# Ledger of designs, part 102: designed miniproteins, single chains, continued (2)

Each design is a single chain, and the fold is of that chain. pLDDT is the mean over its residues in the fold that is shown.

## One batch from the design tools (miniprotein)

Design m7551
Fold by ESMFold2-Fast:
Structure m7551 (fold): chain A 58 residues (1-58)
Amino acid sequence: SQIDQLSKQIQELGQQASQLYQQAKNSTSEEEKQKLLAQGKELADQMTDLNSQRTQLE
C-alpha cells in the first residue's frame, strides 16, 4: 500500500539522519559538523513532509 511505502521511506530517512547526527557529534571540525547537521535537518524535514502525506491517507 502507499502507506506502507511512505512508512518505509520515513524509516530509511530516519536511519540516514541518525547516522549524520552521530557523525556530527564525532566531528572535530566545526565546518564539517555544521554541514552534517544541515544535511540531517534536510532529511528530518523530508520525513515530516512524508509523515504528513501518510496521515492524509489514514
Scores: mean pLDDT 85

Design m7552
Fold by ESMFold2-Fast:
Structure m7552 (fold): chain A 65 residues (1-65)
Amino acid sequence: SSQLEQEILNVLNDSFLELMDQLGKALDEGIRNKWSREEIQKRLDEIADENQAKLKARIAAVLAS
């Protein structure tokens, strides 16, 4: 339905904004603390994985309601 579509779009928009904020902060921290490229990549990958799991759970919650 259009209501379900809007609820999912809201979850996607909120999740993307949260991901971008977390990635930006992690990149800034890594640069300030002189992390290696490999350390920066690993931290960004961890953030992406955590946010993917969270997004999946949020979508499942909307579909269950």
Scores: mean pLDDT 88

Design m7553
Fold by ESMFold2-Fast:
Structure m7553 (fold): chain A 106 residues (1-106)
Amino acid sequence: MEEEKLRETVAALLEAIARGMGHEEDIPEVREQAASLTPEQAREVVEALRKFLIDGLRALGATPEEIAEFNELFEKALQGDPEALKRLSERVREIVAAQNAAADAA
């Protein structure tokens, strides 16, 4: 994977998480953080975010098939598919918003 595509994926995921949490004011800072990552750091962040999001999907009652579809979308985005990155970002925002709503309801 090319370094720029990896950092772009991190930036898009962090932006989606910030938007899902209602912290859009943090977007400029997360963009700056993503741009400053080394390739090794970006890989670590991507895998940490993947784990966080999959754990979130499981908590929301996602099926193994839905988790597999999410993993495929994540892999395509990491390969530099811009449509996959867009769909992944939308899905991440939905997951984070749903988790936040569930926490507020508890």
Scores: mean pLDDT 79

Design m7554
Fold by ESMFold2-Fast:
Structure m7554 (fold): chain A 109 residues (1-109)
Amino acid sequence: SEELREELARAAERLPPERLAELAREIGRLGEEAGRLAGDPKAAEEGRRIGEQAVRAARQGDGRRAGELMADGIALTIEQALRIEDAVRATGLVLRAIGLALDLILEGK
């Protein structure tokens, strides 16, 4: 959702760089894990790359860019989770991704 992407970008601008970098690292790890569990090495690599770019943006003070990249990482995690045969693991990844999005929005108030 473009609306969710914009909300995450705005919230990210209000977080301290180090906290934003922590959340960015977590979403990157989730995307990588989801890609691996889905059997998609390219998606796993993309998740890692998104996380690394989001951490860099956060540390450079570009909170908006970090938030946009984190939204991309959340979307990747959910997309890949739908391809995982283990429903319990898939559900756990989706709930963790939603939790990170909520943490970003609530801390960015």
Scores: mean pLDDT 88

Design m7555
Fold by ESMFold2-Fast:
Order: sequence, then structure tokens, then C-alpha cells
Structure m7555 (fold): chain A 84 residues (1-84)
Amino acid sequence: HMTVQQAVAELSALFSHPALEPDLRRQIARRFAEKVSELTDEEIVKLGQAARDVLAAIDAGEPLTPELIARALEKHGVPADFLL
């Protein structure tokens, strides 16, 4: 089981990743900030799982794109428009 603390660490790693384009970083950071105060622990864990999947895909050589983020969010039951 992923803890909330682990989920926050994965999200922090994704948002600070050097491959993340500045405009996309600003967009996802703003969307997250708008919603974070209303998120449950379960929702935060789902976001952390999506972030971990994105980071794993980048480590495997996939480019960090909005499409990659959208697929990871949807895989974990989060609508793509939540951050994009």
C-alpha cells in the first residue's frame, strides 16, 4: 500500500522533474493547488500512483508529455482534466 507521505514524495518528484516543460509544470501545479485542500487521502494516493507510473515511464525512455500524464491519471481512476 502506498502511504500519503509516499504519494506526496512521488508528486513532488514529478513536479520538480527537469524533463517537465515549464508551461506544463505551471498548469499542473496550478490545477493541483486549486484542488489539494479538498482531496481525500485515497485521492492523494491515486495521484501518487499516477506520478510513480509517469516517473517509471520516463526512466524507461518515454518522453514526458501531457498524453503520458493523462494515461497515468486515467489508469488510476483520475480524470485527465484533473491536472491538465
Scores: mean pLDDT 82

Design m7556
Fold by ESMFold2-Fast:
Structure m7556 (fold): chain A 64 residues (1-64)
Amino acid sequence: MLSKEEIEKHIEEGERYFERGDLDKAEEHYLKVLESEPKNKRALEGLIEVGVEKLKEAVEKVFP
């Protein structure tokens, strides 16, 4: 299980990758938090944001 410090680090890394547009790396970091804390609100919110952005990119690619 991750420590509280490791959880915060993964959330910060996830936010950093999301801001850089690396959605896959952002998702990996949020999922690591959820492996230790399945109800972590910040990680769940981050995953929702990643999922929405991925879906938006996929839709824009299919429907130009």
Scores: mean pLDDT 82

Design m7557
Fold by ESMFold2-Fast:
Structure m7557 (fold): chain A 113 residues (1-113)
Amino acid sequence: SIEELREQLKKLAEEFFKLLNAPYEDIPEVARKLRAVLDELYELIKKISTDPELIEKIGELYRQIRAELDRLIAAVEAKDFEAVDEHLQRVGELVNELANIVQEIIDKLEKEK
């Protein structure tokens, strides 16, 4: 439902905020939680959207964020501080792009009621 999508988008924002404020040692745990929220969000979008082009665009962002989260976790485990900063910044850019697209979907669906 649109309400479930709105709630999942809020969870995405909350978990991303936790990631930005996490102590270095906690980043892997928070990143895995963010990954789970992303998985749930993508499944909801596939269920409610009938636009194949939009689903593909979101799917590409989802795959890129997932890959960057995996790289972020690996960088933390390797104690590569430069790589941690680079991947954290990239996650932020991709999550912001995804959140904007999902918000546009919500707005469009609400106007079509």
Scores: mean pLDDT 84

Design m7558
Fold by ESMFold2-Fast:
Structure m7558 (fold): chain A 74 residues (1-74)
Amino acid sequence: SVDDLVRSVAEHRGFDEEELRRLVEEIRARGGRYDSRRVFALITEGRVSGRDGRLFLAPDVSVEDAAELVYFAG
């Protein structure tokens, strides 16, 4: 679920869970218009990987980019 992804990504990267959740909810509030170009760039550059239903993000991935990835994956 998106909530599980928010928790696991926040724990993995040391992000504030409430901030990450708020950013994901803002994407939903704007009609689910996530930054698809940015998401696919992060995937193709190898800055995100998925394992066991979790996302692992490179150290340079911002909390804003993490929110886009969580929204896309959930």
Scores: mean pLDDT 85

Design m7559
Fold by ESMFold2-Fast:
Structure m7559 (fold): chain A 60 residues (1-60)
Amino acid sequence: NAKEKAIKIAVESGKLTREQVEEVLRLYEEGETDYEAIAKRVGVDPETIKNVVNLYEKLK
């Protein structure tokens, strides 16, 4: 499961909680492409969002 692997790796980085990663991936899967918009909703910086999304895409 690519989603579960992405969550585990992102949480291990220490920058995001499991709940934050799940929210990022939910918004991304729903078609949100504005990383700054996701960042504002989740409460992290846009670079962190970009890294999580790129990780998820690589694990698919």
Scores: mean pLDDT 81

Design m7560
Fold by ESMFold2-Fast:
Structure m7560 (fold): chain A 83 residues (1-83)
Amino acid sequence: SARTQEIIERLRRLGEEYEEAKAAGDKEKLRELAEELRRLAEEALRAGDIESAKAALAGAAGAYKELGEEEEAKKLLEEGRKL
């Protein structure tokens, strides 16, 4: 569907931004990306795109780990494991 294609494209773009922000140590951008990836996971679940939802949750968890927010990262990884 057009919605699933949009979600996949957004996930790819956010993944690229995540790698750049991580390499730069850009904590503000990492927090923004974590929140955006979390929202994208919710959108993917509503669209029935379980694989994109899992990927978005894993990406958000990675961003929270870079921010030192271990408990939030663990929570998101557990949510993804249950999908």
Scores: mean pLDDT 87

Design m7561
Fold by ESMFold2-Fast:
Structure m7561 (fold): chain A 80 residues (1-80)
Amino acid sequence: APTRVDASELERRLETEAGAEVTGSSVRDGALVTDVAVFEHDGFIGVAFATPERSEGVAVRAAPELAPRIEELAREMVAA
């Protein structure tokens, strides 16, 4: 089901619970998110959120071994 995302809470949780450094975000507060994809590109980890009208995303700096934790956290935020 679509879930509203608190962008500041997402960034806080990525930093405090996943050990990632948020380097950029286009996620709007209260964005209605339907799906999540996590990917690695050129040494950074990207989290893409699908909304009914557009894609939004967060770029983070984290060790590659943290990618599964980042994906778990992002999916938890969408599944709530």
Scores: mean pLDDT 68

Design m7562
Fold by ESMFold2-Fast:
Structure m7562 (fold): chain A 69 residues (1-69)
Amino acid sequence: LTEEQIERIARLLTETFGLSRETARKAAELAVKLLDKSVEEAAEIITKELGISREAARMAYVLAKVYAK
């Protein structure tokens, strides 16, 4: 994924879940690294690492996967 795509994912997470820009960016970056895992496995890891909701973690994964296509 490009830096621009990561920034787009981060903006959507901030707008939808009220995450800080820093946390949203970390969620997007982590989701990109976990694209080889199932959505449930990726969401579990992101939730544990960043302390965000599972819904936010799932959205980060889904958006990263869409941009990776």
Scores: mean pLDDT 84

Design m7563
Fold by ESMFold2-Fast:
Structure m7563 (fold): chain A 119 residues (1-119)
Amino acid sequence: GLDAVEAQLAGLREIYRRVKEAANKALQYADSGDKIEEAVKFTEEARRLGDAAINAGRALVQNAEDLAKQGTPEEQERYRKLAEEARRLIDEVRSLVDKTIDYVNKAVKKAEEERKAAA
């Protein structure tokens, strides 16, 4: 019931924490300019963790909506709030991953242009 959906939300938050760590590492390596391969590697990790978070969030939303149909009015409201929080986290994960990809792609392009100019 509710405890299971709350545990799913805690799991989603933990995956999101890992997405943030991977994204931060990707940006740090991109900013260094000399570790572009590491920036790409952590961007791919952020993407994979992001996909896992989105899938976990969608599963949580579906579970909460299904359980709400059989719940009391108070339980229905709690499930609705849990589903809303999961949808918000999905949107935050998508935004973070997309921004990380864009930032690292620009760093890759800059590194390629600098390498060509040095040749």
Scores: mean pLDDT 89

Design m7564
Fold by ESMFold2-Fast:
Structure m7564 (fold): chain A 87 residues (1-87)
Amino acid sequence: SSLLEEIEKLIEELEEAVRRKEYKKALEISQRIGKLLREGYEEALKNNDEELLKKLEEMAQRIDKLVREAGGLDVDTFMEFLSTLPS
């Protein structure tokens, strides 16, 4: 899926931004990933695509861990966003 490939690329960009302590850029990338995750979840639910849903959940967990480890991002805002995603 091109969606999953785009999210993976953004995760790599997020990791680099965090490593460089570019927290504004990291926040912008996180917001872009969040939009794609929402779009992916909506598509997965409409199509009953359990495999896509599982992959999106795995990606969301990777992003959550990365944001927490960063310490300089607004983790609470990102966590609040993640709580709005369907389980």
Scores: mean pLDDT 74

Design m7565
Fold by ESMFold2-Fast:
Structure m7565 (fold): chain A 57 residues (1-57)
Amino acid sequence: NVKEKLLQLIKEIEENSFNSEVVQSKIEEAKKLLESLGIKLSTQETVDYLTLLKMES
């Protein structure tokens, strides 16, 4: 379930907000997951998408 994996990545980003390297790595993982669904986003668009997904949860 891609939505479940994306929500887990959001949680991991929040838990590691003090570590920019980890945050960037998790954003890249989310970007790759979205690309596997045919959704090609920039890094910033991926962040925006995850923010919206969190607000809808």
Scores: mean pLDDT 81

Design m7566
Fold by ESMFold2-Fast:
Structure m7566 (fold): chain A 100 residues (1-100)
Amino acid sequence: SFRELVLRAIALALRLIGLEIEAEKYGIDEKTLKEYEELADELLEIAKKNPELAPFCLKQLERMLEFLEKNREKCKDKKLLEKVIKKIKEKIEELKKLME
């Protein structure tokens, strides 16, 4: 239902805030990067199922990208970080096409 998708989208946004707090405190590890990738996948899925939520999901993806780009120094695995950043950018472009 629409209500369930809205609640799921809000829960993902709250999870993103939690990941940012953990990353500030402990750095960006491989587990954190995997959670960012999974979160980006779920946001795109929600936007595809309900285009009315696409602007909200886009804002969360852009927030994820901005956080990772600003905090590159907190990640030891630079190659994995760049791979995840690239995947998030690709999902942002796919989501923008859904809004055209």
Scores: mean pLDDT 88

Design m7567
Fold by ESMFold2-Fast:
Structure m7567 (fold): chain A 78 residues (1-78)
Amino acid sequence: AREVVDAAIEALSKLPKYATRDEVNKALEEVAKKHEFTPEAARAILRGLTEASAKTGGDKIDVPLLIEELRRAAEEEG
């Protein structure tokens, strides 16, 4: 779970600060091909996406905010 969240953070960190939903989805799909998403990791990603997209009206994702939410979820698993 923590490993897959860390991999998602690494993949997302390569994106621009405000990425499209499609760019974020593509990055997460590449992580999913290499790592199994646990239900907890999937919920953390969904929560982060909801928060990050709400700030921009849904057209773009605030990537730094998404990464911060995923880091918080990884800390809660430790």
Scores: mean pLDDT 73

Design m7568
Fold by ESMFold2-Fast:
Structure m7568 (fold): chain A 80 residues (1-80)
Amino acid sequence: SLTREEAIARLEELIENPSKEKLTELLRQIAASPELAGLAFASRELLEYLASNEPSEEELKEFAQALLDYLRTGRLRRLL
């Protein structure tokens, strides 16, 4: 199961090196993690968006940053 600490580390890596494939994999793991249940809905919404769209590196970084901010503050800004 993906931990909060592992999710933070992977999101920080995605901000430095954005990748749709890696973000998609991480979002699937977040959606399946009991520890990260607060992000499950947002992760599913982003997964649907990524399946139908080709976001820029800037957008991938913004998604990763918003998820990271939630894990650090408990507040999720609008993603879509």
Scores: mean pLDDT 86

Design m7569
Fold by ESMFold2-Fast:
Structure m7569 (fold): chain A 63 residues (1-63)
Amino acid sequence: SEEELRERIEKLKEELKNITDPAAKQVAENFIKAAEVYLERGDLEGARLALEHAENVIKKYGK
């Protein structure tokens, strides 16, 4: 749902603060921004895919 995706965005923005690698942080931030754009367009599938990419980056670099 859109509500669930918005909650995931907020959680990932908080987790992003713990990324020390500047390149990884920028990549994750770009995917989070893409998810926000997809949600504005009503593209829930695009938003979910973008968030999955952001989550993968954060998981790898966030410790």
Scores: mean pLDDT 83

Design m7570
Fold by ESMFold2-Fast:
Structure m7570 (fold): chain A 89 residues (1-89)
Amino acid sequence: GLTDAEVKDAVADIVLAVALNDIRQGKDPEGAVELFDKAAKLAKESGNPEALERVREAIREGADLFEKQGYTEAADRLRKLAEEVEKEL
């Protein structure tokens, strides 16, 4: 069966996909930032560095999307989260 670590890794990937989809649809920028924060925490708890690398890449993509949409504050928050994830790698 799946371990707690494997479940956290899988859930982090799902949360990242939802966050990116929400940004692409122009939904709830604050909620999308919260989803990225949750995904980062789950990836850290999984103990899998590859999960943290996927989170970092997705956060950078999300930040770029927010900048293109004019949500500069949300983009800045994601850039800061990406820096925090980078320190854990």
Scores: mean pLDDT 85

Design m7571
Fold by ESMFold2-Fast:
Structure m7571 (fold): chain A 101 residues (1-101)
Amino acid sequence: EEKIKEYRKLDEELSRAETAAMTEALHAGLPFDEIVRRAYEAIAEKLKEIYGNPEVAERYLKDLLEGKLTVESRLKYYAELFGISVDEMKEIIEKLREEEK
């Protein structure tokens, strides 16, 4: 229950950071690849701000920029930041899906 709330808060904060960075880049007239890069960097900075773990955030950013981030690898990064197992992270995601329907 508590971890579900933590995930929702994280998801909302990452979404806001991404949207803000993309909007700023769009207003500056930057090309699409640069807009995407700034969005990814904003997500990584927000992760550092919330969890204080720059090593995890930097690996996440590298995988995003190189197109190597998968659903599985994303869950592993989130599990590491939350201090839980990947299986527990998967359970949180599944419960969130169930609550919507």
Scores: mean pLDDT 77

Design m7572
Fold by ESMFold2-Fast:
Structure m7572 (fold): chain A 57 residues (1-57)
Amino acid sequence: MKFEEAKELIDNIDSPENVLKLSEIMASLTPEEQQKLYSYIVNRPKERAKKLLEKLK
């Protein structure tokens, strides 16, 4: 499931390649799934969460 893949990418986001993959998955998700991922990202370390949210918005 794409949502589960996105969660794993968020947890292991240490490379530009993973950021690109996450963006592609986000584009293919439904609005409901995007909102769930957004909530999940907010619970990540503050510094990484800020950069990730800026790229996904």
Scores: mean pLDDT 68

Design m7573
Fold by ESMFold2-Fast:
Structure m7573 (fold): chain A 85 residues (1-85)
Amino acid sequence: SLPAPVPLSEEEKKYLIELAGSGNPALQSGALILAAESGDKELLSRVMLEIAKVTEDKEEIRRLAEHARSLGDEESAKRIEEILE
């Protein structure tokens, strides 16, 4: 069963965005999991965007863009896709 969404403070959201931009795969994975568990689609899309900015794996960047689009965040999806160029 899915647990109830875990609400995050604004400071915790900022910290997850910082971890996403760290270039450390373990910290980025943790940030994605916590953002997803928060139920905040906008936070999850922002975390994905920050990971994409520091990731050299083009296939991972494409997967992040498609996931953002699936959440209804077309703007973040396009910003992630721009990193591929």
Scores: mean pLDDT 77

Design m7574
Fold by ESMFold2-Fast:
Structure m7574 (fold): chain A 81 residues (1-81)
Amino acid sequence: SLISQGMLALQAYLEYLGVPYLEEDTYNVLLRPRVQAVAPEAKSVEHLLELVVQKYSAELLPKGVTEEQAQEKLQEFLQSL
């Protein structure tokens, strides 16, 4: 499903940004509600990640990474897939 693919892609993107791999419980508590919130608006996994970064960057990004930097790095990450 889009939600399942989005959660896996979001975790991989956060790891790409230097966030350690999230344990299953942390993954479900932090990522699932935010992915679910944007899923109805998302047209693709790529669009879903863009929406999550736009709405929840302050909650999910490593200290020192701005939303603008995260969006730039998201495009780099998506090109690497």
Scores: mean pLDDT 79

Design m7575
Fold by ESMFold2-Fast:
Structure m7575 (fold): chain A 61 residues (1-61)
Amino acid sequence: MSAAEVIALVAKHDFIKAGAKEEVAEELAEKILEIGSQTKDDKEIGEKASELAKKVAAEHI
């Protein structure tokens, strides 16, 4: 799996365990996969995914 695929799976799992709706967790995972399709740098994928996850968590907590 690519870095984006691994990060997306982990983020989805963590958000569902934190009490987020499945639809929110799925949307977050999809957005992370989209980041991976646009960026070849694993570090940049991780940084952008982390920023997005923090934003989504703030909106749904």
Scores: mean pLDDT 79

Design m7576
Fold by ESMFold2-Fast:
Structure m7576 (fold): chain A 89 residues (1-89)
Amino acid sequence: SEGKELVEQLIEELQKKIEEANSIIKENSSTLSKEIKDLYNKAIQYYQEAIQLLQEGRFTPEDLKKIEELIKKGDKLYNEAKKKFEEEK
């Protein structure tokens, strides 16, 4: 179904962002500032919570609002971390 495919695509996108953040943390472990590491780790946490709700598959209006909020919070922190990382590179 279209809805199932969209959910699977969203989970994949969030998982890719988590993998990218973890790779940056791992590859730059000796030089990465604590601030950037903390921002990425917080973004990862929000994305993981969103993935959990997406996988539960209830999709109540409350769950959908929470998923949206978690992704927005995650994206804000992820983009901030990425910007700071590129500025320090």
Scores: mean pLDDT 86

Design m7577
Fold by ESMFold2-Fast:
Structure m7577 (fold): chain A 72 residues (1-72)
Amino acid sequence: AKEYLEKAKEYLEKGDYVMAATYASFAIGELTGDYAGSVGRTIYAIGLDIEGKTEEVEKLAKELIERAEKLL
């Protein structure tokens, strides 16, 4: 969980919002046991990126990182 959260922050700093959201979602999955939700959030992030909604992907990544931090 903590390792995934650290990776999420690293990708966020690089501007890779899809990977940031993906790793933050994995951290939440480990902390909650909701792995299906983690997969769903990753697919959602990829969908937003394909649609060119970069600001929404960034917002999602930041939200998921904050949620993972609150669970630690």
Scores: mean pLDDT 79

Design m7578
Fold by ESMFold2-Fast:
Structure m7578 (fold): chain A 75 residues (1-75)
Amino acid sequence: MELTLTVPFEDFFRAVDELLAQFGRGPLFDPSKPANLNKEKIEEILKTIELLYGLRLSYEELPDNKLRITAAPIS
């Protein structure tokens, strides 16, 4: 099963936690302590999720500072 969310760039962490919740995983990020978001940080987060939860996440940059985030289980 594949799930996709389209969110504003600033909502990346919230969108990732939403996708994790859809696969029965707990929240990964503390909303009281937002991290600086950049491409390197995004790539590290995606790798961490793959290692910890067996979920492959990918993202695509869209116009108007939006991201499309896709999550799928690793078979």
Scores: mean pLDDT 73

Design m7579
Fold by ESMFold2-Fast:
Structure m7579 (fold): chain A 60 residues (1-60)
Amino acid sequence: SAMEELEKKIEEEAKKQLELVRSNPVAAALFRKETGVDPEDEEAALKTLKEHLKKRLEAY
C-alpha cells in the first residue's frame, strides 16, 4: 500500500540520518542536546528521527 511504501521511505531516511549523526561528534552532541536522546541508542534515536520525518512529510 501507499502507506507501507511511505513507512519504508521513512525507515530508510531515518537510518541514513542516524548514520550521519553518529559519524560526526558535533552532530551527535547537537542531537543529544535537542532531543535528549543518545544517538548510540539506535532504537530510541530511530524512533525520534522517524517521528520528525513523518511530521515533515505530513506538512508536504
Scores: mean pLDDT 81

Design m7580
Fold by ESMFold2-Fast:
Structure m7580 (fold): chain A 97 residues (1-97)
Amino acid sequence: MIYKATIEITIVAETKEEAVEKAFKMIDEVHRIASETGVTMVGSTFGGIQESEEGYKLVLTFEVIGEKDQVEAFGERVKEAAKELGAAEVKVEIEEL
């Protein structure tokens, strides 16, 4: 089935340059997790890095193909990876298309 995954991460960093480095690392991690969970990524949108009161906000939107259990596992692992990278807040929203 096809799903829309929206990932919102608040990155804690001292500088915008550090936030950008962490953002690219997170994007690489999302692609790795998709491969490991068996979901196929067919579209992606990167909203850039925006300064917020809690840190630097990163919003990623992916269109993914997979079974419901695979896509749910993908979302859970993305949350874990973001926390492991020291994110202050992580939201993953998965919608069936």
Scores: mean pLDDT 79

Design m7581
Fold by ESMFold2-Fast:
Parts: sequence; structure tokens; C-alpha cells
Structure m7581 (fold): chain A 91 residues (1-91)
Amino acid sequence: MLSDEQIELIREVNERLEGVSVSPEEIRESAAQMSPQAVAIHVRAVEAAHRAWEESGGDREAAERAGFRAFVEALVEAGVLTEAQAAELLA
């Protein structure tokens, strides 16, 4: 289950990176259709993107790279991707 803070973070990151306004209700509905593992992977990626965006002073490209890296790393930890596949995706 997502906290209200996690839902708001997902909303903010989606607006910053994609320019798409996603409602808190839509985020809750989407998360309810995902496995707990998939939710955790998505949250990790969003947290990484948010941190990079703040540290870079609003660099969308840096945030997108950080989020994608965290997402790929989480997929390796979950056994969905191999380390070799992750290296190819992050090149």
C-alpha cells in the first residue's frame, strides 16, 4: 500500500518528467493493480528521479537517468533482469 507521501511524490515526478498530470486516485488505482514488488520497484525509481532532480536544480535529463538506473537495478534485484541485460540498458 502506498503512503500519501509516496502518492504525492509519484504525482510530482510524473508532472516534472512527462508533463502529465496524474491524479492521486489514478495512482492508487494503478498501484492496486500491481504486485507489491512492482509497486516497490516503481517507488524506488520515483525516489531516485526526485533526488536527482533536486540535486541538479531541475535537470530533467539527470532525473530521468537516475530514475531509469534505479528501476533497472531494482529489476535485477527482483530477478527480472540479469546484470548483463542491465549493463546493456544503462549504456
Scores: mean pLDDT 81

Design m7582
Fold by ESMFold2-Fast:
Structure m7582 (fold): chain A 87 residues (1-87)
Amino acid sequence: SLELNAYHIILELITGNPVSFPTLADAREALNRELEKLSLDQLDKLIEQLKKMLEEAKKKGAPQSLIDSLELAIKILEKEKAKKEAG
């Protein structure tokens, strides 16, 4: 699942450790708990890290599934940032 892969990528960036959640529901619950703790500045830094990872993946000729997962991860964090800005 691209969504499960995107959740794992975000969680690994937040925790600094490899993560392994067997279901989308487990990964989503873990992600929601971690996102709730993050400030706007921390979300901005994670978005910029993901954008850098996306460009690196493209340069290295990474599989399209990884590129798609990174793009989805960026969209997820941008939506969370918009919600926190409450604008």
Scores: mean pLDDT 86

Design m7583
Fold by ESMFold2-Fast:
Structure m7583 (fold): chain A 61 residues (1-61)
Amino acid sequence: MMDTIKKTQKDARDAALKAGLSEDDAERLAKTVGLAVQQGSDPQGAVDAAREVARIMAEQR
């Protein structure tokens, strides 16, 4: 349970950094994803959504 949230946050943060987001933006996105999973969102779906959001954010710069 907690380990799944931590892994999902790490995966989301890593994906955001790879997409070109700043460390602060990546950390914020990771925390948002972790909260979503804690509230019942599917971990894989949450990470996939985070990758898409990170891609869109990177493209807008």
Scores: mean pLDDT 77

Design m7584
Fold by ESMFold2-Fast:
Structure m7584 (fold): chain A 88 residues (1-88)
Amino acid sequence: MQADQDNIRNLIFDGIPTIAQRYGLSDSQTSQMVSIINDMLNGTPTQQRIDDARNQLASIFSRSPVVDDNTANGIADSIIDLITQIQS
């Protein structure tokens, strides 16, 4: 758990801000993404929570002017897969 927390810290501090800057996300959208990831990490990874988080992340990325809906879904799925593997 503590070692997994360091991996998530690196994802949030280095990965998420870098992705947000690359796709032109606002500070508000970046904050929403961090909140969704933290909710996933602090909760039980049930199928409903996974689906809800995936849909919320996809919605954030689909609002980017350089990301289409298919790419947004792919990014969301990749983030969820990483989180569920680390938390499990």
Scores: mean pLDDT 71

Design m7585
Fold by ESMFold2-Fast:
Structure m7585 (fold): chain A 80 residues (1-80)
Amino acid sequence: GCPTEITGTGTSSDGDTITATLTFKGEEIHPVTGKTLCTYTVTVTTSDGATNTGTTTFSSSESTDTLKSRAAELASSMSS
């Protein structure tokens, strides 16, 4: 099933810790594969106080550890 909240931490190019919080938004079915996808609202906070928001989608079959890793990647990529 889809976790209701996922938190990951990443590192900016400047070496600062960045936090991404993913909050469950909804489930969708992939139109090609037929697999259930979990859609999340992403909130990324950087060390300089900037906040960015977005959305992301993961397969419902992904492990919590995989989702945390992807959250950390989003934190790093959305910080610039």
Scores: mean pLDDT 76

